# Designed miniproteins, single chains, continued (4), part 12

Each design is a single chain, and the fold is of that chain. pLDDT is the mean over its residues in the fold that is shown.

## One batch from the design tools (miniprotein)

Design m12383
Fold by ESMFold2-Fast:
Structure m12383 (fold): chain A 100 residues (1-100)
Amino acid sequence: MKLSKEEVLEKMREGLEKLYEWLLSKEGEISDEEAREIASIGVARLMQEAYKEGVEIEEIKKVVEEVAEEFKSKGTRMGELFAEEALRTAEEFAKRQKEK
């Protein structure tokens, strides 16, 4: 692993924050269903990148859960939607890795 674990997790957190900001900027332009699909795909890709860098799945899941709680705390519809999809995607990703 070329990057430290902490650097990989910080890049994932930054990616999740940028994804949320982009979705928030599209509020009213895309449907809730489209926003959920984009959030799910984006979260899964960010988690997969961190996992490929050698970070343990439980640590990746913990950071996604922390970010989801932060977005839910913003009190916006997009924050709630993003938090729900991020948590669901993290659980599905972790389950898939544990079945190997």
Scores: mean pLDDT 82

Design m12384
Fold by ESMFold2-Fast:
Structure m12384 (fold): chain A 97 residues (1-97)
Amino acid sequence: MVTVTVTLHQEGDTLTVTVSGSGAKRAAVELTRPDGSVVFLGAVPIGGSTTVRGVEPGKYTLRVRVQPEGSDEWVESAPQEVTLEPGKTVTVTFTVE
């Protein structure tokens, strides 16, 4: 069973997503505007981070998909609302177990 826990620290217009823990072999991040348009979709290494830069300040929805070890299916986290402000970094940590 794979559990995804989200910790959010909000500080700006740069988004850093960290995926930690075990029980998953791949992770991917999707960042969408309130209108549903996708701004970013990309892979995040397990035990590492992906940084999204140059995103327009505003409110976004962040979702993480993880692929459990021994499975080819993707499990999606609950959506998280993030607010990006000029000149600051937002850090989101997902823990996979």
Scores: mean pLDDT 71

Design m12385
Fold by ESMFold2-Fast:
Structure m12385 (fold): chain A 85 residues (1-85)
Amino acid sequence: AEKTARVQEIMARTYRQVQALQEAGASRDEILEVLKEGVREVSRVLDDPAWGEQAIAELDAMAAAGASVEEMLRAFLQRVFEGIS
């Protein structure tokens, strides 16, 4: 329960940061770094560095393939949700 609440707080904060950066006209690369930091924080809460490394690798691969900010944010939220379910 405590870990789930902390992860949900990280998800909400990361989502708000991404929205603020998009409104400010930030680059896709700047937004990718925010998503990666969100993954690192979730990985620390879950005590699962392998999950964090896999999630970061997936985001990097998506960015390299030309994925949109919306696609990367959706993948981040989905992966974190599956990790706590």
Scores: mean pLDDT 85

Design m12386
Fold by ESMFold2-Fast:
Structure m12386 (fold): chain A 73 residues (1-73)
Amino acid sequence: SKKEKLLEKMKEIQELVREAVAALEAGDYATALAHLEKVEKLIQELKREKLISDEEYAQLVADVQALRAEIEA
């Protein structure tokens, strides 16, 4: 079902964000960026499958971009 797909992908996103933050805190910027790229792909899939709204998509993208900026700045 759509709800099951949403929950599964959201759980995967949460795990990847946790791993990205841990890598960032450890100074492993390459690993942090790799995890964020996977998060971005999952967010795009959620948008493509209409599992999230345009507003929710924009917020998730902004959150990932903010975390990416912390790595690159």
Scores: mean pLDDT 84

Design m12387
Fold by ESMFold2-Fast:
Structure m12387 (fold): chain A 65 residues (1-65)
Amino acid sequence: SHGDERQGRIYELLRRAPQGVLSYRALAEALGVSQATVSRLLREMERVAPVRAVRERGGYRLVLR
């Protein structure tokens, strides 16, 4: 689905990011969506996948639950 494709893109962007951290703004710019959309996608990702989005200096990191 549209959300699944964007969730996969978020995962890859965070995996390739310096130290694995990106801000909502950086994710929004890379995906061409609003920061509110990024927030929703991260919450949906946490609901359906065994991962968590954890806030750190400079943005968010994905970790296994």
Scores: mean pLDDT 70

Design m12388
Fold by ESMFold2-Fast:
Order: C-alpha cells, then structure tokens, then sequence
Structure m12388 (fold): chain A 69 residues (1-69)
C-alpha cells in the first residue's frame, strides 16, 4: 500500500495538473483526507515531510505549495 506521503504527493500532482496553478497545503490535505481516508494529522505530517524533502516549496507568504507544472 502507498504511504501517506505518496498519497499526498499523488493528490498534489493531480490537482496541479487539473488546475494549472500552484496547489496549497490546505488543498492537498483536504483532498488526501477525502480521497484516501487519511486523518488530518497524517496528511499534515505528509506535507511537513514533503517540504523537508523539497517536493513542496514555500510561496511568497511562507505557505507550503506544490509549484505549477
């Protein structure tokens, strides 16, 4: 089975592709909870880890985002 990190990153990539814009951590968390049944805490930890690993970056307001493709 996929890890919470992998689930969050798949959701983030799909949302970025569908919208053509940067995707915020809040949007990733909401989608991961809804689509994969992650707890909000599991999704938040996945975001924190993705940021540490460089998969997400901070925007101008310091918020974690997946950049537009």
Amino acid sequence: AMTPLQKALEVAQRLAEETGRPVTADEIIEAAVKEYGLSREEAQKAIDRALELGFLVRDADGRPVLPAP
Scores: mean pLDDT 84

Design m12389
Fold by ESMFold2-Fast:
Structure m12389 (fold): chain A 64 residues (1-64)
Amino acid sequence: MLTADQLIDRFRERLKKARTLEEVRGIVRDTHNEIQTLPPADQDRALGELERLLAEWRERVAAE
């Protein structure tokens, strides 16, 4: 059973290990699919956190 918090924590951990855009796209796709199974209120919160973590990851990659 995955709560919104557990799903976002797993996304964060997977994102930290990702080194290529293809890996990140796969992680985002999987996480989006799981977010769709959450209650609407939790979906909005999870999507906001996902977008924030992705923006932070893109910033780190751009700094390479």
Scores: mean pLDDT 78

Design m12390
Fold by ESMFold2-Fast:
Structure m12390 (fold): chain A 62 residues (1-62)
Amino acid sequence: DKAIKEIEKLFEEYKKKVPKEKLPELEYIKEVVIHTLKTTPNADVEEVKKAVEEKLEKLIKE
């Protein structure tokens, strides 16, 4: 699934930027997003990516 691979790549990029103490939260967000994409076949991948980027940016700034 191309959408899932794009989301996984995004999380790998942010894993390098996120503090180590926030890695469990990042993994939790990743699991929820991947589950949502698997259970919602009509989800807009670009909207999902934007929402994920916003959440991960907040995680870095926190």
Scores: mean pLDDT 77

Design m12391
Fold by ESMFold2-Fast:
Structure m12391 (fold): chain A 79 residues (1-79)
Amino acid sequence: SALQEKLKELLSTHPVRHDPAEEARLRVELEPYRERLAPLEKATGYSAVDIVRAISQLPEEEAREFAEQLGLPVSLLLP
């Protein structure tokens, strides 16, 4: 899908820096969305945490659009 292609491109062009504390926080916050994100993880080959962190690096408007498409609260992407 167009969303999966955009995410794959984003993750390849904007690599996510390893941050154990942020990763641990997002694992807990993303637990209610696990079933929604599992097909996306399989399609892209990236973890839900990495996908969310990559999106959080985008401008606010683009991050909001991805949050809406993924059914995630904007607060997970924009601290």
Scores: mean pLDDT 77

Design m12392
Fold by ESMFold2-Fast:
Structure m12392 (fold): chain A 84 residues (1-84)
Amino acid sequence: SASDEKLLEKAKELLEEAKKLYEELKKETDPEKKKELLLEIDIILGLIRIILGVAKVIKNEELAKKIEEIVKEVDKIYEEALSL
């Protein structure tokens, strides 16, 4: 449905935001700003997991599978960010 497509679009937007924050984090030298950027990536990961939960509750298996791949990408970004 159109509403289900909007959930996928939102998850993709959050992934692009996480990528942008990660690139900013790699260039940042201020420890406090690094903490803020890392927290923002963590919040995005939480939001995408909520969207995945919604997809599972509405029983859209195709949507859930696509969002699970996005969750994996953001989780990888977060793990890489933690190692900086």
Scores: mean pLDDT 87

Design m12393
Fold by ESMFold2-Fast:
Structure m12393 (fold): chain A 60 residues (1-60)
Amino acid sequence: EKLREFLRKQYEKGKEHYPELTDEQIEERVEKVLRDFEEAVARGLVTPEQLANTEKLLEK
């Protein structure tokens, strides 16, 4: 949830430098990164604690 918001904002900032980047492309990239993270957690490559810590950093 918070990670999705953060990623969307980062890619939206990219639009200022690369106006050819469409909203659809941004959403696709965000979904791919989130799916990659879900798979990494499921495979034990990233712990739930690491994700929770990342979300705390994003709230600052």
Scores: mean pLDDT 68

Design m12394
Fold by ESMFold2-Fast:
Structure m12394 (fold): chain A 81 residues (1-81)
Amino acid sequence: SEPSLEEALAAARAQAERRRAAGDEAGARVYELAAEVAEAQLAGSPDLEELLRRALAEMALIRGEVAGRPEEGERLAKEIL
């Protein structure tokens, strides 16, 4: 079964903490962004669509940096925004 939003938020926060403790700052940031989106969904935020778009764009930038292809990440982020 799919996790509840509350379970997803708790899991994302736990993953972010584990990644940060392991020195994986990029991985930690991705899970922090996932937690921010889950928190906004739980709160019924009217800005959820904008927050999700911004989170996806930042994740694209992080992925590009980690892959050594920052220009591809920037291009994808602009397409998302």
Scores: mean pLDDT 84

Design m12395
Fold by ESMFold2-Fast:
Structure m12395 (fold): chain A 98 residues (1-98)
Amino acid sequence: MEELERFAEEVRRLVAQAREAAEKNDIPGMLEIAERLVELVEKRFPGSEVAELARQLLDWARQAAADPSLTPEEKARFIQAAVEAIAGAVLDELERLA
């Protein structure tokens, strides 16, 4: 299942990039990475519960990024948690299909 392995590697790469952006409090960069992750999930699992969950978590991440009451560090933590939750759900679904 070379195609599923490549997809899993891309998901893990995006999570690593999001962690690097979080260490720099690069909120716009983290949102771009989260959007790319959700696009990959929607493309691979169109109309699935995992795709709907990914979109919902991205929406919550965008709300946190726009919240003026949160510090950059708090925004980064929230967005990173959303990215990791999306990745975890996707990798779990891939294991279920393997």
Scores: mean pLDDT 84

Design m12396
Fold by ESMFold2-Fast:
Structure m12396 (fold): chain A 104 residues (1-104)
Amino acid sequence: MDQQIQQLQQLSDQGDPLASLQLGQLYLQRGDYDQALHYYNQTIQTGDTRTQSRAYNLLGGVYLRQGDYDSSISYVQQSLDLDPDNRNAQAVLSVSQTLLNLSR
């Protein structure tokens, strides 16, 4: 696990957007939301349109886990604006909208 993060960090530092995306996912699994958000934002800066869409969806997922449904919806909408066929983003949007409506 730690060696995987170190290797991905080196690749991310060299401008690999997929390495930045994977780092964000690994930090999210560890509950390090600040680091996950950092690497997803780095992915948005360096990735192509499809990779940016995926990163926006993952940002929305982080905010969903934190109970910030408004931010989750905002980022997932940006994901869908870039890639309307992103099925994972469609699912996160549905969940976030449902939870926002239930939270009152």
Scores: mean pLDDT 84

Design m12397
Fold by ESMFold2-Fast:
Structure m12397 (fold): chain A 83 residues (1-83)
Amino acid sequence: MVINVTSIAEAARKAMEDQKAPIEKIQEAYNHALEQAYKAGKSTDPESVLKALEEAARWLEAQGFPAMADVLRQGGKAFAKKL
């Protein structure tokens, strides 16, 4: 199974832009995608994953969702601690 971190960031961003999903659903999508990326780390370069997650977090902060950005950063830090 291949995890694409860019796909994770794009899915969350698109949901926010479309405003079709409430913030809770967007958070669930990010959490689920982050967990999938962590579990499938062997099929994804950890450094690239962390870098993409940080970029997504910065974008969320710019849009006014610092809580979502914090969730992504906390997940990334937890992933890095396993390295």
Scores: mean pLDDT 58

Design m12398
Fold by ESMFold2-Fast:
Structure m12398 (fold): chain A 88 residues (1-88)
Amino acid sequence: SEEELKKKLKEVAERVVELAKELYELGKQITDPAVQAQIQQALEEADEYVKKAGEALKKGDLEEAIKYLEKAAEILERGIAAAKAALA
């Protein structure tokens, strides 16, 4: 239903915000330039998917918006994993 899609959209959007915040904070602790560049690229790529999700929302395509936000979340999760590995 549209209500279920709107709920999922809100949940995945909130997750993307939290993941981006975590990656940004972890990035402040990274001293390796290659890992810093990887984190910056992950944040920039995720932001591009968030923008695509916004465009899909303007067209009323909730399913497409959710897919773009899920892609942003996956990118941020990989960035977080790389950052945590560098801090281990």
Scores: mean pLDDT 90

Design m12399
Fold by ESMFold2-Fast:
Structure m12399 (fold): chain A 66 residues (1-66)
Amino acid sequence: TVRDLLEAAGITDEKARREAEEMLRKIDEAVANNEPQEIVLPQSVMDQMPVTTATAASILAAAASI
């Protein structure tokens, strides 16, 4: 489901997609450990989404909130 959301946002680059998935995984573990989470988008993701950056950031934030 998270991968489907990333693809819907236009994230098709394997590196950016992999980094986003790893970030979401770490966020899930931080939430499970009751640790304050800081969402910092990888530079590769930001560089590859000049127009959809706001949409991608919104999707990543929403996915991290689940």
Scores: mean pLDDT 61

Design m12400
Fold by ESMFold2-Fast:
Structure m12400 (fold): chain A 100 residues (1-100)
Amino acid sequence: SLEEQLLKEMRRIARLKEAQKEYEKDPSNEKVKKIIEKYNELVATRKKLRDTILELQANKDDPEKRKALEEQYKALVEKHNKLSEEFDKLIDEYEAERKK
């Protein structure tokens, strides 16, 4: 549901903020750096998704352009899902190491 997606995103942001605090203490922490970089890739992919939706709306009367944009949209959704899973894995691994 949308509520479940929003709660998951809120948890990601909270976990990212804790990781960022640790990075401020030790900027050489490569694991935290990778977490931050992965989140930045997620944000960039969301921007591309938004831009693609706007282009789809602008090209409603062009079937060939719409087909290409729909394929791009699907690829971006798959990329966003993969990046989300990679982010969740990285931060889960980081937090698990800290509990030991």
Scores: mean pLDDT 82

Design m12401
Fold by ESMFold2-Fast:
Structure m12401 (fold): chain A 102 residues (1-102)
Amino acid sequence: KEELIKKIADYIKKVLRDGFEREHPDWSEEERARMEAAIDEIGKIVEELLKEYVDKNIPKDEFVRRLYERTYEALLAHGFDEETARRIAESVATLVKLILDM
């Protein structure tokens, strides 16, 4: 149970890191530090919401909405623009939903 939640969060963190590294190979140390901080926060959000989803039997659509909203807000707080934050939040929510549908 808890191990699966951790594995999902770690997988999401890996997908995000690989995506950022591929799209932004020339990022500075400061930009990479912001990226890693955002990825770590998103990983925590995924773990927290998955625990709530399992423990409180929250509807999947509500879980997906909350995951999108919190991920979007976290990205904005870390200095990403609205368009980038929206795309990444949508990708995270979609990917986690697909994993839960397996």
Scores: mean pLDDT 83

Design m12402
Fold by ESMFold2-Fast:
Formats: structure tokens, sequence, C-alpha cells
Structure m12402 (fold): chain A 57 residues (1-57)
């Protein structure tokens, strides 16, 4: 699928990045494939945080 291809392309240029990394979701969103990528790699509700402020580190 295109979603899996996006992840593979991202990992090729950014080693040691997890498939559920926010940067990967951002790339999928920019390509208009965020929904399909979320189907392949669901976002953990607990990792989402609050809907007001998203934190990564």
Amino acid sequence: SQANQIYQQFVATHPFVERDDPAVYDLADRLGLSDEYRTLVPVDPDQEGDLVDAMEA
C-alpha cells in the first residue's frame, strides 16, 4: 500500500525512527494519505495526549 511505502521511504532517510513517530504521520498527512497510514499504524490514544497541545519530548 502507499502508506507502507511512505514509511519505508521515511526510514530510508531517517534511521532509528519508529513507525509511529509524529514525523511519519506528518509526512503521510502532507501526501494526503494520513487516514490510510493511521489504518496501518494506529495512533495510541494515550500517546495522543490532550487535543489542545501535542507533545513529543
Scores: mean pLDDT 61

Design m12403
Fold by ESMFold2-Fast:
Structure m12403 (fold): chain A 93 residues (1-93)
Amino acid sequence: LEEEEQRILDETDERISKVKKEAEDQYNKRAAELRAWADQEASRATDPELQEEIRKRGDQEIAEVKKELDKSYFEKKGEAYAEGMRRIAELRR
């Protein structure tokens, strides 16, 4: 029924929205932790070159976390969409 199909689509969209928000929240928390770590380690180093290397390492770690979370989001989004489509297909059987 169209009403049940619409409900499944709405539930799928809500699930995808939640997964996106969770990925964004996780990225923000992890990035903040890594920046705080890099700032703390850089403040302990008296050598400006070492301070720059520590900050660069922090930026690289943040970039890697973003890639990992983007991949996880894409996979979870795909799973949510596939499950929604499967439910609709079963409803139409």
Scores: mean pLDDT 84

Design m12404
Fold by ESMFold2-Fast:
Structure m12404 (fold): chain A 95 residues (1-95)
Amino acid sequence: SAGEAALKEFERRVLEVVLKEIEKNGRKPKSIDELLELLSKEDDFGEVSAESMRELLKVLAEEYGINIEEFYKIMEEVLSMSEEEIKERLKELEK
């Protein structure tokens, strides 16, 4: 479904952003708010703050008929992963 595709693309983006932060700064984002700020700075979203990203996720949830909690669940799951687990998951999603 379009909603499943949107969630998969969001997961891929979150994994890429977290991996980039680990490689650049040697650590994962400390919170969902820090992760949302990093996502907002990516060219593809055009957003500039954690608050703007929260509003974008709400709009996407409504547009695709997805529960917004699914986006937050993806972010929480990725923040719980090791660097190796993130790399392996990205390889699965890039097919």
Scores: mean pLDDT 79

Design m12405
Fold by ESMFold2-Fast:
Formats: C-alpha cells, sequence, structure tokens
Structure m12405 (fold): chain A 71 residues (1-71)
C-alpha cells in the first residue's frame, strides 16, 4: 500500500540523516584528538571545520562538514 511505502521512505531518510550525524560527530572527535583543543573544535562552525579538514587532507571529513553546513 502507499502508506507502507511512505513509512519505508521515511525510515530510509531518517537512517541516512542519522548516519550522516554520526559521521559529523566522528570527524569532530578526530580533530579534537589531533589538536587536543576540545573547546576550539566544538566552537567551530561546520564551514570552518570543512576548511580545517581540507587543509589537513581529510577530504571525506571535509565533505561531511560541507553537507552539514548546507542543511
Amino acid sequence: SSSLRRKQEEVKRVTKETAHDIRVIGAQINLILETGDEEKVLNMSYEELAKEFEKRGWTDDAEVMREAAER
């Protein structure tokens, strides 16, 4: 039925968003461990984080942050 299909599409959307949020958190934790500066990292915008990751060659993490900034 159309209502079961809509629920399935909603679950897929939520799952994709949750997976992305986990990747965002993981990228921030990696930068905290690398820099030792939790306060600075947590106060950075997603765009600032993307730029920092690009400078470090963390291309996948930079893209995750760019996608977060566009939301």
Scores: mean pLDDT 85

Design m12406
Fold by ESMFold2-Fast:
Structure m12406 (fold): chain A 80 residues (1-80)
Amino acid sequence: SQASSLLRQQDYQGALQQATRDIQRDPNNPQAWILLGLALDRLGDRDRAIQYLQQAYRLAQQQGDTGTARVAQELLQQVQ
């Protein structure tokens, strides 16, 4: 939630740092990988954004989270 709030405030560096901490605590949370990818895309790092959005998609599919998988796939179409 903190990383998401920072993205809404356009604090992309803060969002990146917070999402990185969230991943370190729970690397299987696909939403945190989405927030990492979005922050990197806004910072201009398209290659890493794609990598982390792909990771979010794989985790969401593995967990049967169809909603998060759809969001990750839609975001991948926007950054590719």
Scores: mean pLDDT 87

Design m12407
Fold by ESMFold2-Fast:
Parts: C-alpha cells; structure tokens; sequence
Structure m12407 (fold): chain A 77 residues (1-77)
C-alpha cells in the first residue's frame, strides 16, 4: 500500500469529513451518494486510490469489489 502522509490540519479535516459521512450513511443506508463519498474518503486516505479508481471499483461486480477490499485490508494489516 502507498503510504499517505498528512499534516495535523489535514488529519483533523479528514476526521470531520469521515464522521459527517458515516453519520449520513447510518441515518439513510439507501443514500448511494453518501455511501460512495464515504468509500472514496476511506480508500483515498488509506490506499491513495483516486476518486476515479474508487468509482471503477464500485462499478465492478460485488464479488470483485469484496476481493479487492479484502486484498487491500490484508496489505494494510
């Protein structure tokens, strides 16, 4: 996995954004836009994947999405 280096201001900003999106997804699980935004934020922050790369992943069959996420999680751990 590509390491991401964030300064304190960026870390605080990303934490606030994550909390807001996570709360929105919990409030309305059918909100596809919020789900996509949350996925982009998480994958971009931890893997360096671009928004376009994340969108391509989300457009793949669910089985391929799960395999990719599991592989990234293993590399991350």
Amino acid sequence: LKKFVLDEAEVEKKKAEYKALAKEVEKDPDNKEAQENLAYLVLYTFTGMSREEVRELLNKPEEEQLETIERLREEWE
Scores: mean pLDDT 65

Design m12408
Fold by ESMFold2-Fast:
Structure m12408 (fold): chain A 89 residues (1-89)
Amino acid sequence: SAEAELEAAMEALRKAHPEASELLLEAIRHAYRAELAAKAGDYEAALAHAREAVRLYLEDLRAQGAPEEELERVRREAEEALAAFEAEA
């Protein structure tokens, strides 16, 4: 099942990257859910999960002390990628 595959992928990621924060892991989980939703043709759910992944990733970067200039760059790159996806959907 997709849920079992997702949880197996998350456990493999935790094992490979024990240094990863829970915020980063949740961002990646939402990114996987976005990909699964897109493959199923549920573009509304895909965009919602993709936006949540970006939000959590930015929160993790801020928690790690990333400068505001880096956060703004990442946010802009993510917004451009999401806009490109919406244009194709």
Scores: mean pLDDT 83

Design m12409
Fold by ESMFold2-Fast:
Structure m12409 (fold): chain A 81 residues (1-81)
Amino acid sequence: DPQAVEDELLDAILRRAELEGDERMVEVVEAAKKLENFEVAIILLDLFAQAEEQGIEVSVEELLEKAKELYKKLLEEREKE
């Protein structure tokens, strides 16, 4: 069941962030879990990981908006007729 795998993945990331005391990662994963679309959730997590690697401080709100914009562009590019 893809939905069960998606939920388990997000819960695993959340547990790891809580154990490491990473409050920012907890906030990002909680935002991802509230999304109705798993693709947007994955884009959000990927954008957060990239920002952390580059040492860029971006708000969860800004990352969420960017994830939604990227997902919309992907849908527009996949649009046939």
Scores: mean pLDDT 75

Design m12410
Fold by ESMFold2-Fast:
Structure m12410 (fold): chain A 57 residues (1-57)
Amino acid sequence: LPSVEEVLRAVNEAMDALPGASREEVLREAARRLGVSQSEVSRHLRRYRAELEAAYA
């Protein structure tokens, strides 16, 4: 199971590789790089976003 940090790194690399790509395309590329499903990447990003929102509240 990849860590949130590993997921964020893969998403960042996917964004760099696919400038102007949709969020769906970025998530698909990140999942491919991590060797996990797109839903796993989405779940980790959703959790990370919730943690960030909680930290700012």
Scores: mean pLDDT 73

Design m12411
Fold by ESMFold2-Fast:
Structure m12411 (fold): chain A 60 residues (1-60)
Amino acid sequence: GEKDREAARRAAEEGNGVGAAVAAASGHQLGDKEAAETGYREAVRAGASPAAIAAARQAA
């Protein structure tokens, strides 16, 4: 329904926050899988959604 769409949009906006972008950029710059995984964990702690983390992993 409309409420489900609005909740999904809010989750995407929250999940597409700076934390998820920083995780992807950090992984790319360092070429290090451990650094990328650390960045993704940090993004989750900052409130990034699992969907945003999956998108960041695909972008990396």
Scores: mean pLDDT 56

Design m12412
Fold by ESMFold2-Fast:
Structure m12412 (fold): chain A 72 residues (1-72)
Amino acid sequence: SAAEAAKLAQTAYDLARGSKKLGEEYLKKVEAESDPATAAAAKAGYEAGLKEREERDKKLEEEEKAKKKAEE
């Protein structure tokens, strides 16, 4: 169902934001156990979570670099 697909996508997104490995493992499980449409929704959630994680990590690196530059 669309509601189930949305829930699985949200779970993949949340896991990917916290851990790429956990998000990937969850996505593989959904792909093995679910229909293609539900698996595609979970993959989209996983990719969105990875993108947010990358943007967060870049911002953190920029903040740390700015602090170091202010101390030099």
Scores: mean pLDDT 79

Design m12413
Fold by ESMFold2-Fast:
Structure m12413 (fold): chain A 64 residues (1-64)
Amino acid sequence: MSPIERAVHEIVAGLKAGKYDDARAFMLETARLPEEAVDEAIAAAKAGDYERAEAIIRESLLAR
């Protein structure tokens, strides 16, 4: 599994576990994703749309 795919899966697993603060910190501080993309991914996860959250995270990581 690529480092990007591992990061995506770990972040999504955290979101599914309700660890929003930990996931947010990782996405902003470690993955260095834009705040708007992080907020959209968390909003999608809170709505139960983990497929959309995963897509946002993957696209943002690939744009780096």
Scores: mean pLDDT 81

Design m12414
Fold by ESMFold2-Fast:
Structure m12414 (fold): chain A 90 residues (1-90)
Amino acid sequence: AKKSFPTTHAQVVVEPPLPGKGPRVSLWLTEDAPVDAVIAVVKEFYPQAEIKVTIVPPGTLSKKAVVFLDGLPEEKAQALAEALDEALAA
């Protein structure tokens, strides 16, 4: 099973590294997630990460989008989850 850290608006998942690729983390955003605010937090937390957004088709999962963070190291995934909950807390 992949390492993952749940938050209010996203599940932070450590993706397996591919040969010749750097580390990758994915954010599985809930239906109520503020996508633009999540992306803003990521850019402030780790500006060197390449951000790729995929919209989830309706009816498959109760998720709004998956955000892939290329270059974000595994050891930063838990701290990112904490930063997301802190920044997006009402």
Scores: mean pLDDT 76

Design m12415
Fold by ESMFold2-Fast:
Structure m12415 (fold): chain A 73 residues (1-73)
Amino acid sequence: MEFAKESEKTYKEAVKLIAEKGIDAVLERARELAKRGDIDTALSYLSAAADVARRRRDYDGMDEALRLAREII
């Protein structure tokens, strides 16, 4: 109820992209979205990337996603 339906769909798409192409692909997609002013979608992608990296104990990937999110906002 705190979670927007649009963010949920974007999160699932980001998780799928990470599984297929890795975290770097999601980070690049988020940068492109942010450049176009689509900040909300970019942050949803970065949130998914950070969560997946954390689950995999990929702390470098998690740090990169969080750093990019901080840069965007």
Scores: mean pLDDT 76

Design m12416
Fold by ESMFold2-Fast:
Structure m12416 (fold): chain A 94 residues (1-94)
Amino acid sequence: TQSIINSLNFSIRVAQQIGIPDLSQRIIQLADNARTAINNGDYDTAISYLQSLIRTMQQARDQAIRRNAPQSVIDQIDVAIQSLQSSVQQLQSI
């Protein structure tokens, strides 16, 4: 679970760097909700929030490309998405 919490914290940091306020706020809220669900042992709820977070990060990636964001920002979003996908797989194996 600590590796999943680390993935959520990384997603929050990436959200702060994206520079798209509405998407950044949504990412932070979804990550916080997922963390709370994990801490409560509500893994099904956590998986649902993680899947929503992945979709929102993919939307943020598309928006970052359209806004000509630096490649380093896009790369960080890709790392966050991969980390979150691994977190979903880990929770599904419990």
Scores: mean pLDDT 85

Design m12417
Fold by ESMFold2-Fast:
Structure m12417 (fold): chain A 113 residues (1-113)
Amino acid sequence: SELLERAKKLIEQAIEAAKNGDFDKFLDLFYEFARVLIEAYRRGMDKEELKKLVDEAISKLEEIAKNKTPEQREFIYKAILALESLAQALIDNDMPVEEVEKLLDKIYEELKK
């Protein structure tokens, strides 16, 4: 899937930005990743592939957080919670896409603080 490959590249770039301490770039890439992920899921992405991608991203972010300042760690953990929230909403299949998009916008505003 072209969307799945794009989502993987975006999250890898976001993780690299976080590793380098560029959280402005991380936030931009993370938002684009989440939007592509929602669209991929809407177009029939397998739930196990979604779960695997999110779990791998969370594990990498947890490792990066260990070597960051307390403020940077707090930001990374907020991003982890955001990924978990989005994955739960999408996997449960009880939340309409429009509501998941509203959740993403709310998460993005919280991460900008």
Scores: mean pLDDT 80

